Designed miniproteins, single chains. Designs and how they scored, part 8

Each design is a single chain, and the fold is of that chain. pLDDT is the mean over its residues in the fold that is shown.

## One batch from the design tools (miniprotein)

Design m246
Fold by ESMFold2-Fast:
Structure m246 (fold): chain A 64 residues (1-64)
Amino acid sequence: SDALLERAAALARAGLLARGFSEELAERSVKQAVEWLRTIESEIPPSAWPTVLGTRALELAEEA
């Protein structure tokens, strides 16, 4: 559901900000991670979305 994905995205963004990444980089990384997760959404149970999205957003932020 969109609400679960929005919550997962908000948690991922907060996690990146807590780690010291800029607001711009955090927002961009989370947006890219959300778009990626949507391509595999049917393969990942919703209960795992916060962890999977958070991990991917962190990888994207660290590669920038």
Scores: mean pLDDT 83

Design m247
Fold by ESMFold2-Fast:
Structure m247 (fold): chain A 86 residues (1-86)
Amino acid sequence: PLISSSLMTPEVVEEAKKRIEESEETIKKLEEGDYKAASEELLKSGSERSKELAKGIKEGNEQSKNTALVGERMAVLASQVEIYMS
C-alpha cells in the first residue's frame, strides 16, 4: 500500500512509462500466441503474482492467459492514472 506519494518527479514518471511499455510488449506476445516469450517476460518482473501467471500460461491454463492479459492492460491503465494523479 502507498503511504505517501503526492509528489511525482520526472524520474518516477519515466519509470512508470517504462512499465507501461513493458506491459504493452507482454500484451503483444500474449496476443501473438507466443506464450513462452510472454511467460519469460513476466518472470523477469520477479513478483509472486507474475510468477504464478507465467507458470499457468506455460501450462496452457486459459484462465491464467486471460488474467495475465487483463492484468497487464489494467497495469497500463493504473500507471497512467498514477501519472495523472500526480
Scores: mean pLDDT 73

Design m248
Fold by ESMFold2-Fast:
Structure m248 (fold): chain A 61 residues (1-61)
Amino acid sequence: AVEVSPAQRVGAMLRATLTFSPEAVTAALKALDENERATVAALSEKSGLSKSTASRILRIL
């Protein structure tokens, strides 16, 4: 699914930024944008984040 309201996306980014560095959040969002099928493994590989961090970001987004 690709249907996320702008308000929901901003809220998710704010929550993620409070928990993670802005660079980590930006890298994760870029990885999600590049991969239509966003798995924890793919997100971790594309963003350079640990699998644990990628999982947490996906949970918030």
Scores: mean pLDDT 63

Design m249
Fold by ESMFold2-Fast:
Structure m249 (fold): chain A 97 residues (1-97)
Amino acid sequence: DLVEEVARRLEERGIRVHRQVLLDVYYVYKVDGIRGVEELLRLAREGDFEGLMELIDKARRSLSSKDPVPVELSPEAQEQLLRDYAAAAEALLELLE
C-alpha cells in the first residue's frame, strides 16, 4: 500500500502527517499521475494554498464521491498543511523512483 509506505518514509524522518493528507496525495497520484503529484508539490512550495486545495478537491471528487466540507483555516493551520502536503508528495515521488 503506497499510503502506508509514504507514512513509514515520513516516520523515518520524524515527520507525522494526518492520514487524510497521505490519502489526498495518493488520490492526486491516481487521478493525475506523477505529474499531478509534482504540481501539488510545486503549489505547496509556492504557498499557493487555494491552488493546492483545488487540485486535491478535484481528485477527491473523482475517487470518493464525497464533497469536502469547506473550513476556514487560520494562516498557521494553512502553513502547516502546506508543509505536510509537500513532505507527503516528496516521499511519494521518492518511492516511485
Scores: mean pLDDT 80

Design m250
Fold by ESMFold2-Fast:
Structure m250 (fold): chain A 95 residues (1-95)
Amino acid sequence: SSEIEYLEEVVNKLSELVDAMRNASDEQVDQLIKEMKKLLEEAAKKIPSLSSIFESAVKNLEEILNSDLSKNQKIIRVDAMVGVLRIHVTVLKLS
């Protein structure tokens, strides 16, 4: 499915942004999370059939941005969210 391939491409891009967070400042981490959110919002518009998956991820990123979490705790939660999206790709490919 082209939709599953697109989701996989988005997840790979999100993973690259998470990797960039490892040595980033607090401000840079928040900026990278905002970039992830923008990518997911654009993905939801391009693939409406998968919009619920992207919208759930956007909600999770908003909760992280609005949290009192430390930089390292934000990175852990964002990494976990990307991991959940990767599981969705795997499940959809097996279905």
Scores: mean pLDDT 86

Design m251
Fold by ESMFold2-Fast:
Structure m251 (fold): chain A 77 residues (1-77)
Amino acid sequence: VESFRKAAEAARAGNRKEAFQYLGEGVVQSADEGYAEEIAPHVKAAFDALINGDYEAAAQHAERAAKVLEEWKKRKA
């Protein structure tokens, strides 16, 4: 969750490199915990937005991925 939130912060700050790094970290962590599939469309949209230079859209998609992960974890806790 934290990695996706940091990705959103980096994107809004215009730190493209950090945004890509944090998105990647979030994907790896999510895959290890078995819920990568549920966040995949939001992560893909965030990467696409970063590639296109739409940093606000990238931040919004990263925040959505974080929310999906939080909701999923609440169901398991």
Scores: mean pLDDT 77

Design m252
Fold by ESMFold2-Fast:
Structure m252 (fold): chain A 82 residues (1-82)
Amino acid sequence: SEEEAMLARMKALGLSEETIENLRELARLYAQLDAEQRAAFEALEEKLMAEAKAKVAENPTKEALIEALGEVTEELLAWLKA
């Protein structure tokens, strides 16, 4: 699937097994959202990704990218579980 292909690419990039599992859980929870909840989630994702992109641009290393993606994933997952 496109999801599994994306996760495989992220794992190859160096994302931790914890982040990969969080992304998998995030995908499961996202699939259960209605249209209004998905719109709210997508707005939050856009905001967090823009902030992560700005942070990584100040320190453009692979390690900074991995850290930023992990933080975004954790925050999105926390929002879905709230």
Scores: mean pLDDT 82

Design m253
Fold by ESMFold2-Fast:
Structure m253 (fold): chain A 114 residues (1-114)
Amino acid sequence: GAERAEEHGREGGRAAREGKSGKGAARGAQEAAKGALKSEGGPRGGAAAGASAAGASFSASLGDYEGAARSLEAAGHGAGAAAKEGGNEESEKAGEEGGRRGREAGRRGGEEAA
């Protein structure tokens, strides 16, 4: 379960780094989140993956594909850790805070890209 989430995150990171494109980073982010939701961590794993995916999207919008790749790899690791821990309070809070910050960053990146 948790290992599968990590593997999806790592594949997403590779897609962003090797593809050198924001589209690859966005697809990798979706794969990491999907893997997390299918793991035993469920919504808690998904929240952690979503936060890192938002950060990856932002980095990609700035042309920082290496930063995006690292964020996607972190998404897989975070989702795997959340699944392994069974979703303690600290993991849930980290996911929620990361999600909010990632969403704000993505919105700003989109505005600057326009």
Scores: mean pLDDT 57

Design m254
Fold by ESMFold2-Fast:
Structure m254 (fold): chain A 64 residues (1-64)
Amino acid sequence: MDHAIDLVRRSYDELRDRGERLREQGRRSDPVTGRVLFEESDRLFDGAETLRRGLDFIERERDS
């Protein structure tokens, strides 16, 4: 059980890290390339937020 939760946390961290890297690349890129990188970053952050909500749910269940 702890291993499954750890895997979800790792996936969340990975998506967040990738999103931040793309956002930083976007800031340093030309406006056209930057827009594409920002859009991809937003997708990764949306995925991370979904995993975060799942983790919050699991942690609440463990406390209950």
Scores: mean pLDDT 79

Design m255
Fold by ESMFold2-Fast:
Structure m255 (fold): chain A 72 residues (1-72)
Amino acid sequence: SAERKAVSLIIAANIEYVAGDFEGALELLREALKLDPGNPFVLETARKISELGPPEVAEEARKLYDEAEKAR
């Protein structure tokens, strides 16, 4: 299902985030958001990147967070 694929992408995004690949994590979260827009784990991971990532990545993560929150 789309929801199961979204969960797999979110898991992959968290692995990239832990590895320090914030750009890769955001790309995977964008794909997950398209499949399951209301998923709270997209919001959680995007929030972490917005707070802890480099400024350029943090801005993109905030935009993704806003998109995911509006889709709930």
Scores: mean pLDDT 80

Design m256
Fold by ESMFold2-Fast:
Structure m256 (fold): chain A 90 residues (1-90)
Amino acid sequence: MTEEEVKIRELEAILEALRHLYEETGDPRFRKAIELVEEVLKAVREGKFTPEHIEKLRALIDELRATHPDDPLARRIAGFLENVIDLLED
């Protein structure tokens, strides 16, 4: 319970950071990342988290790196998604 509460708070902080950057940039890639992190956060809160959620996060990171390798905003989004995976893997 206590570790799940810490993970939820950290996920909420990442989600708030993504929302803030989306408001500042208007970049639709932030919206896609926000929607995925919201899905993951809901699944964690409801006890419905599965390895498939991690695979979705990895797929988006891979897509961002493959399609936008030199884009600093894409790298920032990928970094936030990697932080989400790190929180969920342990």
Scores: mean pLDDT 83

Design m257
Fold by ESMFold2-Fast:
Structure m257 (fold): chain A 104 residues (1-104)
Amino acid sequence: SAAGKILELLQEALVAVSEGDLETAKELAEKAKENIEALFSDSPEGKKAVEYLEKALKALDEGDLEKAKEYLRKAIEYLEKAADATPQEELKKREEKNKELLEE
């Protein structure tokens, strides 16, 4: 459930943006980005999820909360696609190699 944990981070980031807690939103989005880069960097969908998270972080820095929420939702969409496209056995191997990122 590494993809599930990253999904929870992104959903919490959306809630933080909606509550005006931009510091928490940025921390959660950065953590999600690091995990996606570790687990899904070889997939086109994973690369798109990272791209949208970078756009979300920039929107948060600019105070554009509506764009930040849009880009976080796009990151969620591409994360789900990346997880669906990655064989479960391969994902487990990547989780073991990057365990410290998933337990922070």
Scores: mean pLDDT 82

Design m258
Fold by ESMFold2-Fast:
Structure m258 (fold): chain A 69 residues (1-69)
Amino acid sequence: SSVPEFLLALPPEVLVPFLTRQLVHADESTVPPVIAALRTLPAEHLGAPLAEALARITSPAARAALQEL
């Protein structure tokens, strides 16, 4: 399923932790839309939440997508 458009209107400080938690707890089918949403956000808000999520993600596809950000 796609990430709802209204979530992308949230401040990065709220949206990034929410999306990274979805990457840890969601199935692999939700990874691409979450990564696409994260790509729209400033890099300075991604660092710590992405590092935490990456440490907990075992999927090679999700890890590669996060590293591309």
Scores: mean pLDDT 68

Design m259
Fold by ESMFold2-Fast:
Structure m259 (fold): chain A 78 residues (1-78)
Amino acid sequence: KAKELENLSELEKKVLAALMQSGRPMSASELAEKLKASQSAVSKALKRLEKLGLVKRDKKTKTYSLDEENLNKILNEV
């Protein structure tokens, strides 16, 4: 496991899993509803994941998607 993934909170891991399972961009509100978490908690998790390069935000749609290139690099580091 990459060091970045080991330092993730439970909510941050759930956000990544939800984005991976959906295969599409999702808003913080949509993730909050899916994960039954507060929108503020999900937004903080998304900002953390964006700083780590695991997700990217579309400024026009305000949706988040996996940074698949960085995620694949991290997941393939054994």
Scores: mean pLDDT 75

Design m260
Fold by ESMFold2-Fast:
Structure m260 (fold): chain A 66 residues (1-66)
Amino acid sequence: SAEELVAELRRLHASISALEAGDTSNPLMAARLARLRAEYAELSRQLRALDPDAYAAFQAEIAAQQ
């Protein structure tokens, strides 16, 4: 569902942000970051196709986290 996709995207965004703040020279961390980014891109595409309004609302939520 769109709600499940939004929840997973929030989790991935938080994980990506935490890893980007860390040591990206570690190949295991770099590999995990690449995997999470790919997963985020795929789920974002799915959410946009399923519910473009929910996608727009999620983008606004992320923007508010300045």
Scores: mean pLDDT 81

Design m261
Fold by ESMFold2-Fast:
Structure m261 (fold): chain A 87 residues (1-87)
Amino acid sequence: MKEEEERKLRITRRAIELARELSKTLPPEEVAPAIEERARRLEEEGRRLIRLGEETGDEELIRRGEELIEVARELREALEVARAAEA
């Protein structure tokens, strides 16, 4: 329970941090496409790590890959919420 809560907090914090950094670096019109691209890359990297972990029997690689996929999902969710707020 405690480890799952800490993991969720790390994932959410990382997603918020990434979105915030992109918002500071890019013009507003480029932020949404950049978040989508970052989420896609994290998802691809996560799947690659899971596959590598499965091939090598490295449970830590599988866990890291799963965490990256969850960060990507939260980034996409944050983007949908932001777009809904503009409507």
Scores: mean pLDDT 77

Design m262
Fold by ESMFold2-Fast:
Structure m262 (fold): chain A 63 residues (1-63)
Amino acid sequence: SEEELLAEAGREVQRAHEAYEKGDYKTAIDEYNRAAELARQAGHDEVAESLRKMAEEFKKKYE
């Protein structure tokens, strides 16, 4: 369901934040990309694009 996909996306965002705080930027980037994919599947394209852009910014800065 849409609600379940968005809940999973939220959990991936939480994991991305935790990874970032620990300095694990690769994991943070991967988790933001997974969250974006889940949001897109839920039909929330604007949210998905915002999350993907966050991952791209992190990749540019840390990789």
Scores: mean pLDDT 85

Design m263
Fold by ESMFold2-Fast:
Structure m263 (fold): chain A 68 residues (1-68)
Amino acid sequence: MDRDTADAALDRLLERYPELAEALARLRAAIDAGKVEEALKILKEIYEKVKDDKEAVELLREVYLALL
């Protein structure tokens, strides 16, 4: 997992969507704990809220690829 790439993408998502701070913190905690299934579930929750924002979707893809 490329942690530095995932952390940078999460920081950019937080700057773009401060209202998602709690969801992003839960996602980061799940990644830190190695809970891939939980991380993917939270990632999907965030995706549903930002899916019309192409830049945010690409940032979420960077996080998703870092989980694999």
Scores: mean pLDDT 81

Design m264
Fold by ESMFold2-Fast:
Structure m264 (fold): chain A 73 residues (1-73)
Amino acid sequence: KLDEIIEKLKNATDKEEIEKAVSEGIRYAVETNDDEVLEKLIEAASTVDPQLAEELRRIMEARKKVEEKKKKL
């Protein structure tokens, strides 16, 4: 669930934990193809680590574009 992923992200104390939470969030967003999931994940990341949130946004955007291509195939 998205709420569980956000909770993990907010409780993360090091970069590895943040990366794991984000990876789960990206996977969940790709599987559900839900823009709201991506948006909430970015918002949660920005409250924990604003600088990292920008990097995560880039990764999420790349993932979203891959999923859009699959729909056209």
Scores: mean pLDDT 70

Design m265
Fold by ESMFold2-Fast:
Structure m265 (fold): chain A 79 residues (1-79)
Amino acid sequence: MSEEERRDLKVAAWLAGLTPDQLAALPEEAQRYLVEIVRAAKAGDTEKLEEIRQKLETLPLPEAVRQRLLSLIDFALKP
């Protein structure tokens, strides 16, 4: 993961309300999706955000963590 990706990951985790321990426990695939959520939100790419949302629903994540990530996407898709 690049330095820029790590920065975007930390920003996404903070926005999603994840603790540092929860972030560290995420599978690499979920961490990549957090980076992509921030990037898609900055680009206004609502199609990409919806695609990531669907993929997150199928990942083997703790339900509380999944709900936080889905809420982050919903926030990015609004106002």
Scores: mean pLDDT 77

Design m266
Fold by ESMFold2-Fast:
Structure m266 (fold): chain A 72 residues (1-72)
Amino acid sequence: TQAVLDEAEALIAAARAKLAAGQMTQADIEKLRATIERLRAAKPETYIEGFRRLSLISELDLLIRLAEERFK
C-alpha cells in the first residue's frame, strides 16, 4: 500500500508540472485514471494510509477534470 501511495504522489507532482506547462496529453490523463483504480483496489493497513489514499484519489480526480477542461 505505501509503495502505491508514494507512486501516486510522484505522479501527481509530475502531472501538476505538465498541466502548468500545457504539456498534458490524453496518455497522461489515462495514467491518472489507472492510478485512481490502483488506489481504489489497494487495502489500507492503517487509518493514516486510508486517509492518504482518499486524499490522493481526490487530488488525481481534480487533475483529470482540469486537464479534460483544457482539452475540450
Scores: mean pLDDT 79

Design m267
Fold by ESMFold2-Fast:
Structure m267 (fold): chain A 70 residues (1-70)
Amino acid sequence: TDRDSAVVKAASEARKLAEEAGLGPGQISKIAAEGAKVARDAYDAGATPEEAVKKGKEKAKKLIEELKKK
């Protein structure tokens, strides 16, 4: 489904961003899960699959930035 495709894509993109940032496996999994959750919530709120993926990626980028500032 479009919802499942958006969630999987958001999780995959979030995982890549976390890996590229040099995070550990626990943080990578958490960021991927948060990206997937945001994409799912956005789609359920009426976003397109593309918008849902974008929101998931934006959440992942924000979490990575917050971790790098610690």
Scores: mean pLDDT 82

Design m268
Fold by ESMFold2-Fast:
Structure m268 (fold): chain A 89 residues (1-89)
Amino acid sequence: VRKEVAELLEELSRRFVEVLEEEGDKELAEEAKQLGELDESKTVFENLMRAIEGIREILEKLSEEARKKLEPVVKEFLGRASALAGRLL
């Protein structure tokens, strides 16, 4: 499960960085790199919650155009994160 979560976080970070760099927002792209960080001292659930919080903070700062491009990425992540969290309950 931790390997699956690490891969999910890395993919999330990569896709966010790609869109934000394309939109020219270098500061938010740097923040998005933190979404890919797995804290081995935390539970899988805590790592997923940190990523969700990071997504929320980035989305609040986004232009409407960037937000629309990231909507599919966020939905895919939340679906996969929910499935992984369900395996831990």
Scores: mean pLDDT 78

Design m269
Fold by ESMFold2-Fast:
Structure m269 (fold): chain A 99 residues (1-99)
Amino acid sequence: MLEEARKKYEEELEQVKKYLKANPEKVKEYAEELIEYAKKALETVPEVKELLEKAIEYAKKAIEKAESDIEEAVKYLEKAIEYYAKALLEQFEKELKEK
């Protein structure tokens, strides 16, 4: 069911947030990887373009703040992850409705 998939994505998102709070030095690396994944998704799923573009925007802000304000960088990366997760869930919901 879609609810089980959503719960799993929420659990994975929470796990990643905990990891980044414990390992703030990984913020830049994670943000760069998220941008790469989101850019690839933009080529295949134009229906969620706005959510993916917001994920990229917040990930870029996280990179910019990583050297000057790590706490703000983590907050921006958390927002980027949330938008990316919303894009994946919206695409998954649309695919299920076509069955």
Scores: mean pLDDT 76

Design m270
Fold by ESMFold2-Fast:
Structure m270 (fold): chain A 66 residues (1-66)
Amino acid sequence: MKTLKVTVEEGTDLIALANEILKIPGVKSVTADEENRTLFVEADYSEELKEKILSLPGVKSVEEVT
């Protein structure tokens, strides 16, 4: 299990985006950091998961948290 840091575009609804990410198989939890416009996603890491999150509207970047 890995934590992914998802940076969100300005004007995007963080809660709506978090709900979309939660629908992806392998995602366990999503935590919103509204001040930094960031979502922390706990999931089984895969290249497919990263690409799916990056393809969502309002996602700027996805990084693995060490």
Scores: mean pLDDT 81

Design m271
Fold by ESMFold2-Fast:
Structure m271 (fold): chain A 67 residues (1-67)
Amino acid sequence: MANEQHDVYSQGLDRVREAALRGDLAAAEQTAQEMRDRLIALGMDPDVAQRRADSILERGRRLAEEV
């Protein structure tokens, strides 16, 4: 269970990072929300899943803004 949640989180992080690095913030936001929904489906607390999605998206936005 926890390992499956970690795998979903790790894949979500990589996809958000890739979208952000190419400047596609809309794709990054969509990917973060998809990750949140998958984590909830795997039994993660919705508040925790949302916080993880927000954290990943914030990290992606910072990467997109770096020169």
Scores: mean pLDDT 77

Design m272
Fold by ESMFold2-Fast:
Structure m272 (fold): chain A 97 residues (1-97)
Amino acid sequence: MERDIILSFLRMARSIFNTSAPRMSLDELKAAAIEMIDIARTLADNAYSEGVISQAQKDQIYDILDQSTADINAATTKDEVIAILNQTFEQVESIIS
């Protein structure tokens, strides 16, 4: 089922991010977090194209990702970036599930 595959990719991306995060500088971590948000956008687009989510759900995900991008750019600590990305992915996973 396409939904299960998309959720698996989101969980895998989040796991890789969390494993790598302690070894990164703040600037590297922000760049990685923005890349993870771009992955989530691509997965949301795929979920919509495959009929897994509605237009309204895709719009919700995009609003979350836009806010998270702003929050990551404003973050001053690694712990803030990690917390923002994990919260963002939990919200996206919840909408797709």
Scores: mean pLDDT 87

Design m273
Fold by ESMFold2-Fast:
Structure m273 (fold): chain A 65 residues (1-65)
Amino acid sequence: MIENEYDAGMALIAASVYGAEVVELKIGDTVEITLRVRTDETYKEMEKIAELLKKKGHKVTVEKV
């Protein structure tokens, strides 16, 4: 529980810092999060975080508009 909340919190803080929109967030047995970005710079930073979270078994999608 607390680990999933921490991992979700890390993603939310990064989204706030880099200007990504949180489209969907679900916390259960794993974290499921969808982030929307408008620049290549934000996309690269969010993808780095997404890869870390995916290695922990979470579902992370980063969409570029």
Scores: mean pLDDT 81

Design m274
Fold by ESMFold2-Fast:
Structure m274 (fold): chain A 87 residues (1-87)
Amino acid sequence: SEIEKEVEEMEELVEKAFEILKGKGEKYEKAVNKYYEERPETLALLDPEQQLNSLAGLLEIFLDLGVEELREEMEAFIRRVDERLKK
């Protein structure tokens, strides 16, 4: 489905952002790992809309940690998720 494709695209973006953060230093890797440790079981049980919302939150964390290289792409996905979740 369209939403499942968006989840896959956002997971790819998260993976790219994580690789950039690992390159910036150990402190960033620890922050990202802590986020995954707090929510691994719940993410797998979420529906695609909830997965998108969770992943958008992770992208916000990456932007706050200084992943400028993917800012425009990350902000575009965050906006898309916000627009989808508006009822």
Scores: mean pLDDT 72

Design m275
Fold by ESMFold2-Fast:
Structure m275 (fold): chain A 61 residues (1-61)
Amino acid sequence: SGAEALAKARELLEEAERTGDEAALRKAQDYVVLAASLGEDEAAAELGRRIHALARRLGIT
């Protein structure tokens, strides 16, 4: 479900924020895309902004 995809995205983003793990950040982005496709547009957009900000800090384009 969209809620499950959001929960996974949040978990992975928090891991990436704590560890700097690029693989966790990429997985978080995949779950954000899935959550948006399932109708969780507002929450997915918020998480997408956090992912983009962290990607910039880590030098990921």
Scores: mean pLDDT 83

Design m276
Fold by ESMFold2-Fast:
Structure m276 (fold): chain A 96 residues (1-96)
Amino acid sequence: MNPITEAVGIVLRAIGVILDAERLRAQALASDLSPEVLAQITALTDRAIALAEEAIRLALSLGEAPDPELLARARAALDRAEAALAEARRLFEEAL
Protein backbone atom coordinates (compact mmCIF):
# COMPACT_ATOMS: atom_id res chain seq x y z
CA MET A 1 0.00 0.00 0.00
CA ASN A 2 1.22 3.53 -0.81
CA PRO A 3 0.37 5.86 2.13
CA ILE A 4 1.03 9.00 0.03
CA THR A 5 -1.53 7.85 -2.58
CA GLU A 6 -4.06 7.14 0.21
CA ALA A 7 -3.40 10.56 1.82
CA VAL A 8 -3.93 12.32 -1.54
CA GLY A 9 -7.15 10.32 -2.00
CA ILE A 10 -8.39 11.44 1.44
CA VAL A 11 -7.64 15.13 0.65
CA LEU A 12 -9.46 14.98 -2.73
CA ARG A 13 -12.51 13.21 -1.23
CA ALA A 14 -12.59 15.68 1.70
CA ILE A 15 -12.53 18.66 -0.71
CA GLY A 16 -15.47 16.98 -2.50
CA VAL A 17 -17.38 16.75 0.81
CA ILE A 18 -16.77 20.46 1.56
CA LEU A 19 -17.94 21.53 -1.92
CA ASP A 20 -21.03 19.27 -1.79
CA ALA A 21 -21.89 20.44 1.76
CA GLU A 22 -21.64 24.14 0.74
CA ARG A 23 -23.80 23.45 -2.35
CA LEU A 24 -26.41 21.54 -0.30
CA ARG A 25 -26.51 24.37 2.28
CA ALA A 26 -27.07 26.95 -0.49
CA GLN A 27 -29.86 24.80 -2.01
CA ALA A 28 -31.50 24.30 1.41
CA LEU A 29 -31.41 28.05 2.15
CA ALA A 30 -32.99 28.81 -1.27
CA SER A 31 -35.74 26.18 -0.69
CA ASP A 32 -39.01 26.74 1.21
CA LEU A 33 -38.00 24.42 4.07
CA SER A 34 -39.28 24.54 7.65
CA PRO A 35 -36.90 26.36 10.07
CA GLU A 36 -36.40 23.08 12.00
CA VAL A 37 -35.31 21.12 8.89
CA LEU A 38 -33.09 24.01 7.72
CA ALA A 39 -31.42 24.10 11.18
CA GLN A 40 -30.77 20.31 11.04
CA ILE A 41 -29.28 20.52 7.53
CA THR A 42 -27.11 23.50 8.61
CA ALA A 43 -25.82 21.57 11.67
CA LEU A 44 -25.07 18.42 9.61
CA THR A 45 -23.29 20.35 6.82
CA ASP A 46 -21.27 22.32 9.44
CA ARG A 47 -20.24 18.96 10.99
CA ALA A 48 -19.38 17.48 7.55
CA ILE A 49 -17.19 20.51 6.65
CA ALA A 50 -15.43 20.49 10.06
CA LEU A 51 -14.70 16.73 9.82
CA ALA A 52 -13.52 17.05 6.20
CA GLU A 53 -11.17 19.89 7.22
CA GLU A 54 -9.85 17.66 10.05
CA ALA A 55 -9.27 14.82 7.54
CA ILE A 56 -7.30 17.21 5.27
CA ARG A 57 -5.16 18.51 8.18
CA LEU A 58 -4.37 14.95 9.36
CA ALA A 59 -3.60 13.71 5.82
CA LEU A 60 -1.32 16.71 5.09
CA SER A 61 0.54 16.17 8.41
CA LEU A 62 1.78 12.73 7.19
CA GLY A 63 4.65 14.35 5.20
CA GLU A 64 7.68 12.21 4.32
CA ALA A 65 7.31 9.95 7.41
CA PRO A 66 3.75 8.57 7.21
CA ASP A 67 2.22 7.65 10.58
CA PRO A 68 -0.34 4.77 10.28
CA GLU A 69 -2.27 6.20 13.27
CA LEU A 70 -2.61 9.64 11.62
CA LEU A 71 -3.73 7.99 8.36
CA ALA A 72 -6.34 5.92 10.24
CA ARG A 73 -7.57 9.09 12.04
CA ALA A 74 -7.76 10.99 8.72
CA ARG A 75 -9.81 8.17 7.15
CA ALA A 76 -12.13 7.99 10.19
CA ALA A 77 -12.72 11.77 10.04
CA LEU A 78 -13.47 11.53 6.29
CA ASP A 79 -15.89 8.60 6.81
CA ARG A 80 -17.72 10.62 9.51
CA ALA A 81 -17.79 13.69 7.21
CA GLU A 82 -19.30 11.65 4.34
CA ALA A 83 -21.90 10.15 6.74
CA ALA A 84 -22.95 13.60 8.01
CA LEU A 85 -23.26 14.91 4.42
CA ALA A 86 -25.33 11.85 3.39
CA GLU A 87 -27.69 12.43 6.35
CA ALA A 88 -28.06 16.13 5.45
CA ARG A 89 -28.81 15.19 1.81
CA ARG A 90 -31.41 12.61 2.90
CA LEU A 91 -33.17 15.19 5.12
CA PHE A 92 -33.18 17.72 2.25
CA GLU A 93 -34.63 15.17 -0.23
CA GLU A 94 -37.31 14.03 2.28
CA ALA A 95 -38.31 17.71 2.93
CA LEU A 96 -39.00 18.39 -0.78
Scores: mean pLDDT 85

Design m277
Fold by ESMFold2-Fast:
Structure m277 (fold): chain A 90 residues (1-90)
Amino acid sequence: EETFELEVELGIVEIQVAVAKLALDRFKKRGDISEEDLKNMIEFLKKAEKRAQEVLERARKLGNTPLARDAEQVLEDIKKLRKEAEELLK
């Protein structure tokens, strides 16, 4: 049950990252990016990062290597997207 709950949690974070990327792409396409929207995006990504880190730590404690690897990949995707949003804020 705990393994399934962690898989669901990571899946939700993956969806959140995908939605955030689509939103950032729309902001870039429209050229009407507000500083407030970028700050909200960064906060959203920080929360997603914390959730993915919790999944990673729990997966490691359970010895679930595949789930831990997937969580590590999601964390890298979040870091890249957050860096892109932070660069646009400048």
Scores: mean pLDDT 86

Design m278
Fold by ESMFold2-Fast:
Structure m278 (fold): chain A 60 residues (1-60)
Amino acid sequence: MEEERRQAKREQSRAAVDAEIAHLLADGRITEEEVPEWRARMEKAVDNGLKTVEELRAAA
């Protein structure tokens, strides 16, 4: 149950990151060469966010 819920959240977060990257590319804010670096940065931030939320829920 917990692993399935975590995987679902990771999939949603990945979709959100992909959408954000596509938006930044369409707006010309980043180049295709910068995509891997920005993706890694965003995924790192999402992972940290998910961990923080899980810790807060465990404390409740």
Scores: mean pLDDT 68

Design m279
Fold by ESMFold2-Fast:
Structure m279 (fold): chain A 62 residues (1-62)
Amino acid sequence: SVEQRRQELLEQAQALQEQFAKRLAELEAEGDKAVELLQAVEDRLAQMKALTEQGRKLREEA
């Protein structure tokens, strides 16, 4: 029947949507790891800047 065919197509569409959602979640997790690495680099640069500024101030006090 036409209704049975429609139901089969809807089930196939749902399966494809679930597959897409899973792939998006995987990509989001990969993105989170990239952001974590970027944050670690930024934190290191901030530490280097702070040490440089502390060294400058100590030299000015001498």
Scores: mean pLDDT 78

Design m280
Fold by ESMFold2-Fast:
Structure m280 (fold): chain A 96 residues (1-96)
Amino acid sequence: MEEEIEEIKNLPEPVQEMVKALIIAEYYKLKKEKGDKERREEALKTLEKYIKELGIDLSEPVEVLIERVDKAAETIPELDPSTVETIKKILEEHAK
């Protein structure tokens, strides 16, 4: 966990923003999933630590998060468009 957080902080700003968006998307997705209570709880605790350590604001409107994903994607030429679309879709479907 500590090493993973440090690695994220050492990434270029656009990549770091994309990783933050992915963390938010996974967090919202896990909160809405049913079944496997113990596994979900552990995953949520891990993501909550990432959210706290990276200073992620979960109260930001989904439109602002999507704008950040789009701007980050423009600066990462190797990033597959389908990955960007998946992150945006999860944010739109699960953010409240």
Scores: mean pLDDT 73

Design m281
Fold by ESMFold2-Fast:
Structure m281 (fold): chain A 95 residues (1-95)
Amino acid sequence: MLTEESIEALREAFKKVGLSEEDFEKFKKVLEEKNIDPVGRAAVTPLEELKEFVRKLAEEAGLKLSEEQVEAIAETLHKAGQELIKETLERMKAA
């Protein structure tokens, strides 16, 4: 299931590159249909592969994203994925 945190990270990424709420909803629908968490995927995926992942999903969602928009979204998700790993490690250390 898509988490609320992953939804917010994705929405922020789309706003940052100037994409509309409608574009975000189309992309989110494809993720929900495929049962993919974008932040969880980004945590375990190298940045270059993550860019390809974003391109493929955008095409499936019927979105015409520029290369710059794809890169910015992938970089934002990659950063969110790294923060998820960091939080998980900090929780393990605190237990």
Scores: mean pLDDT 79

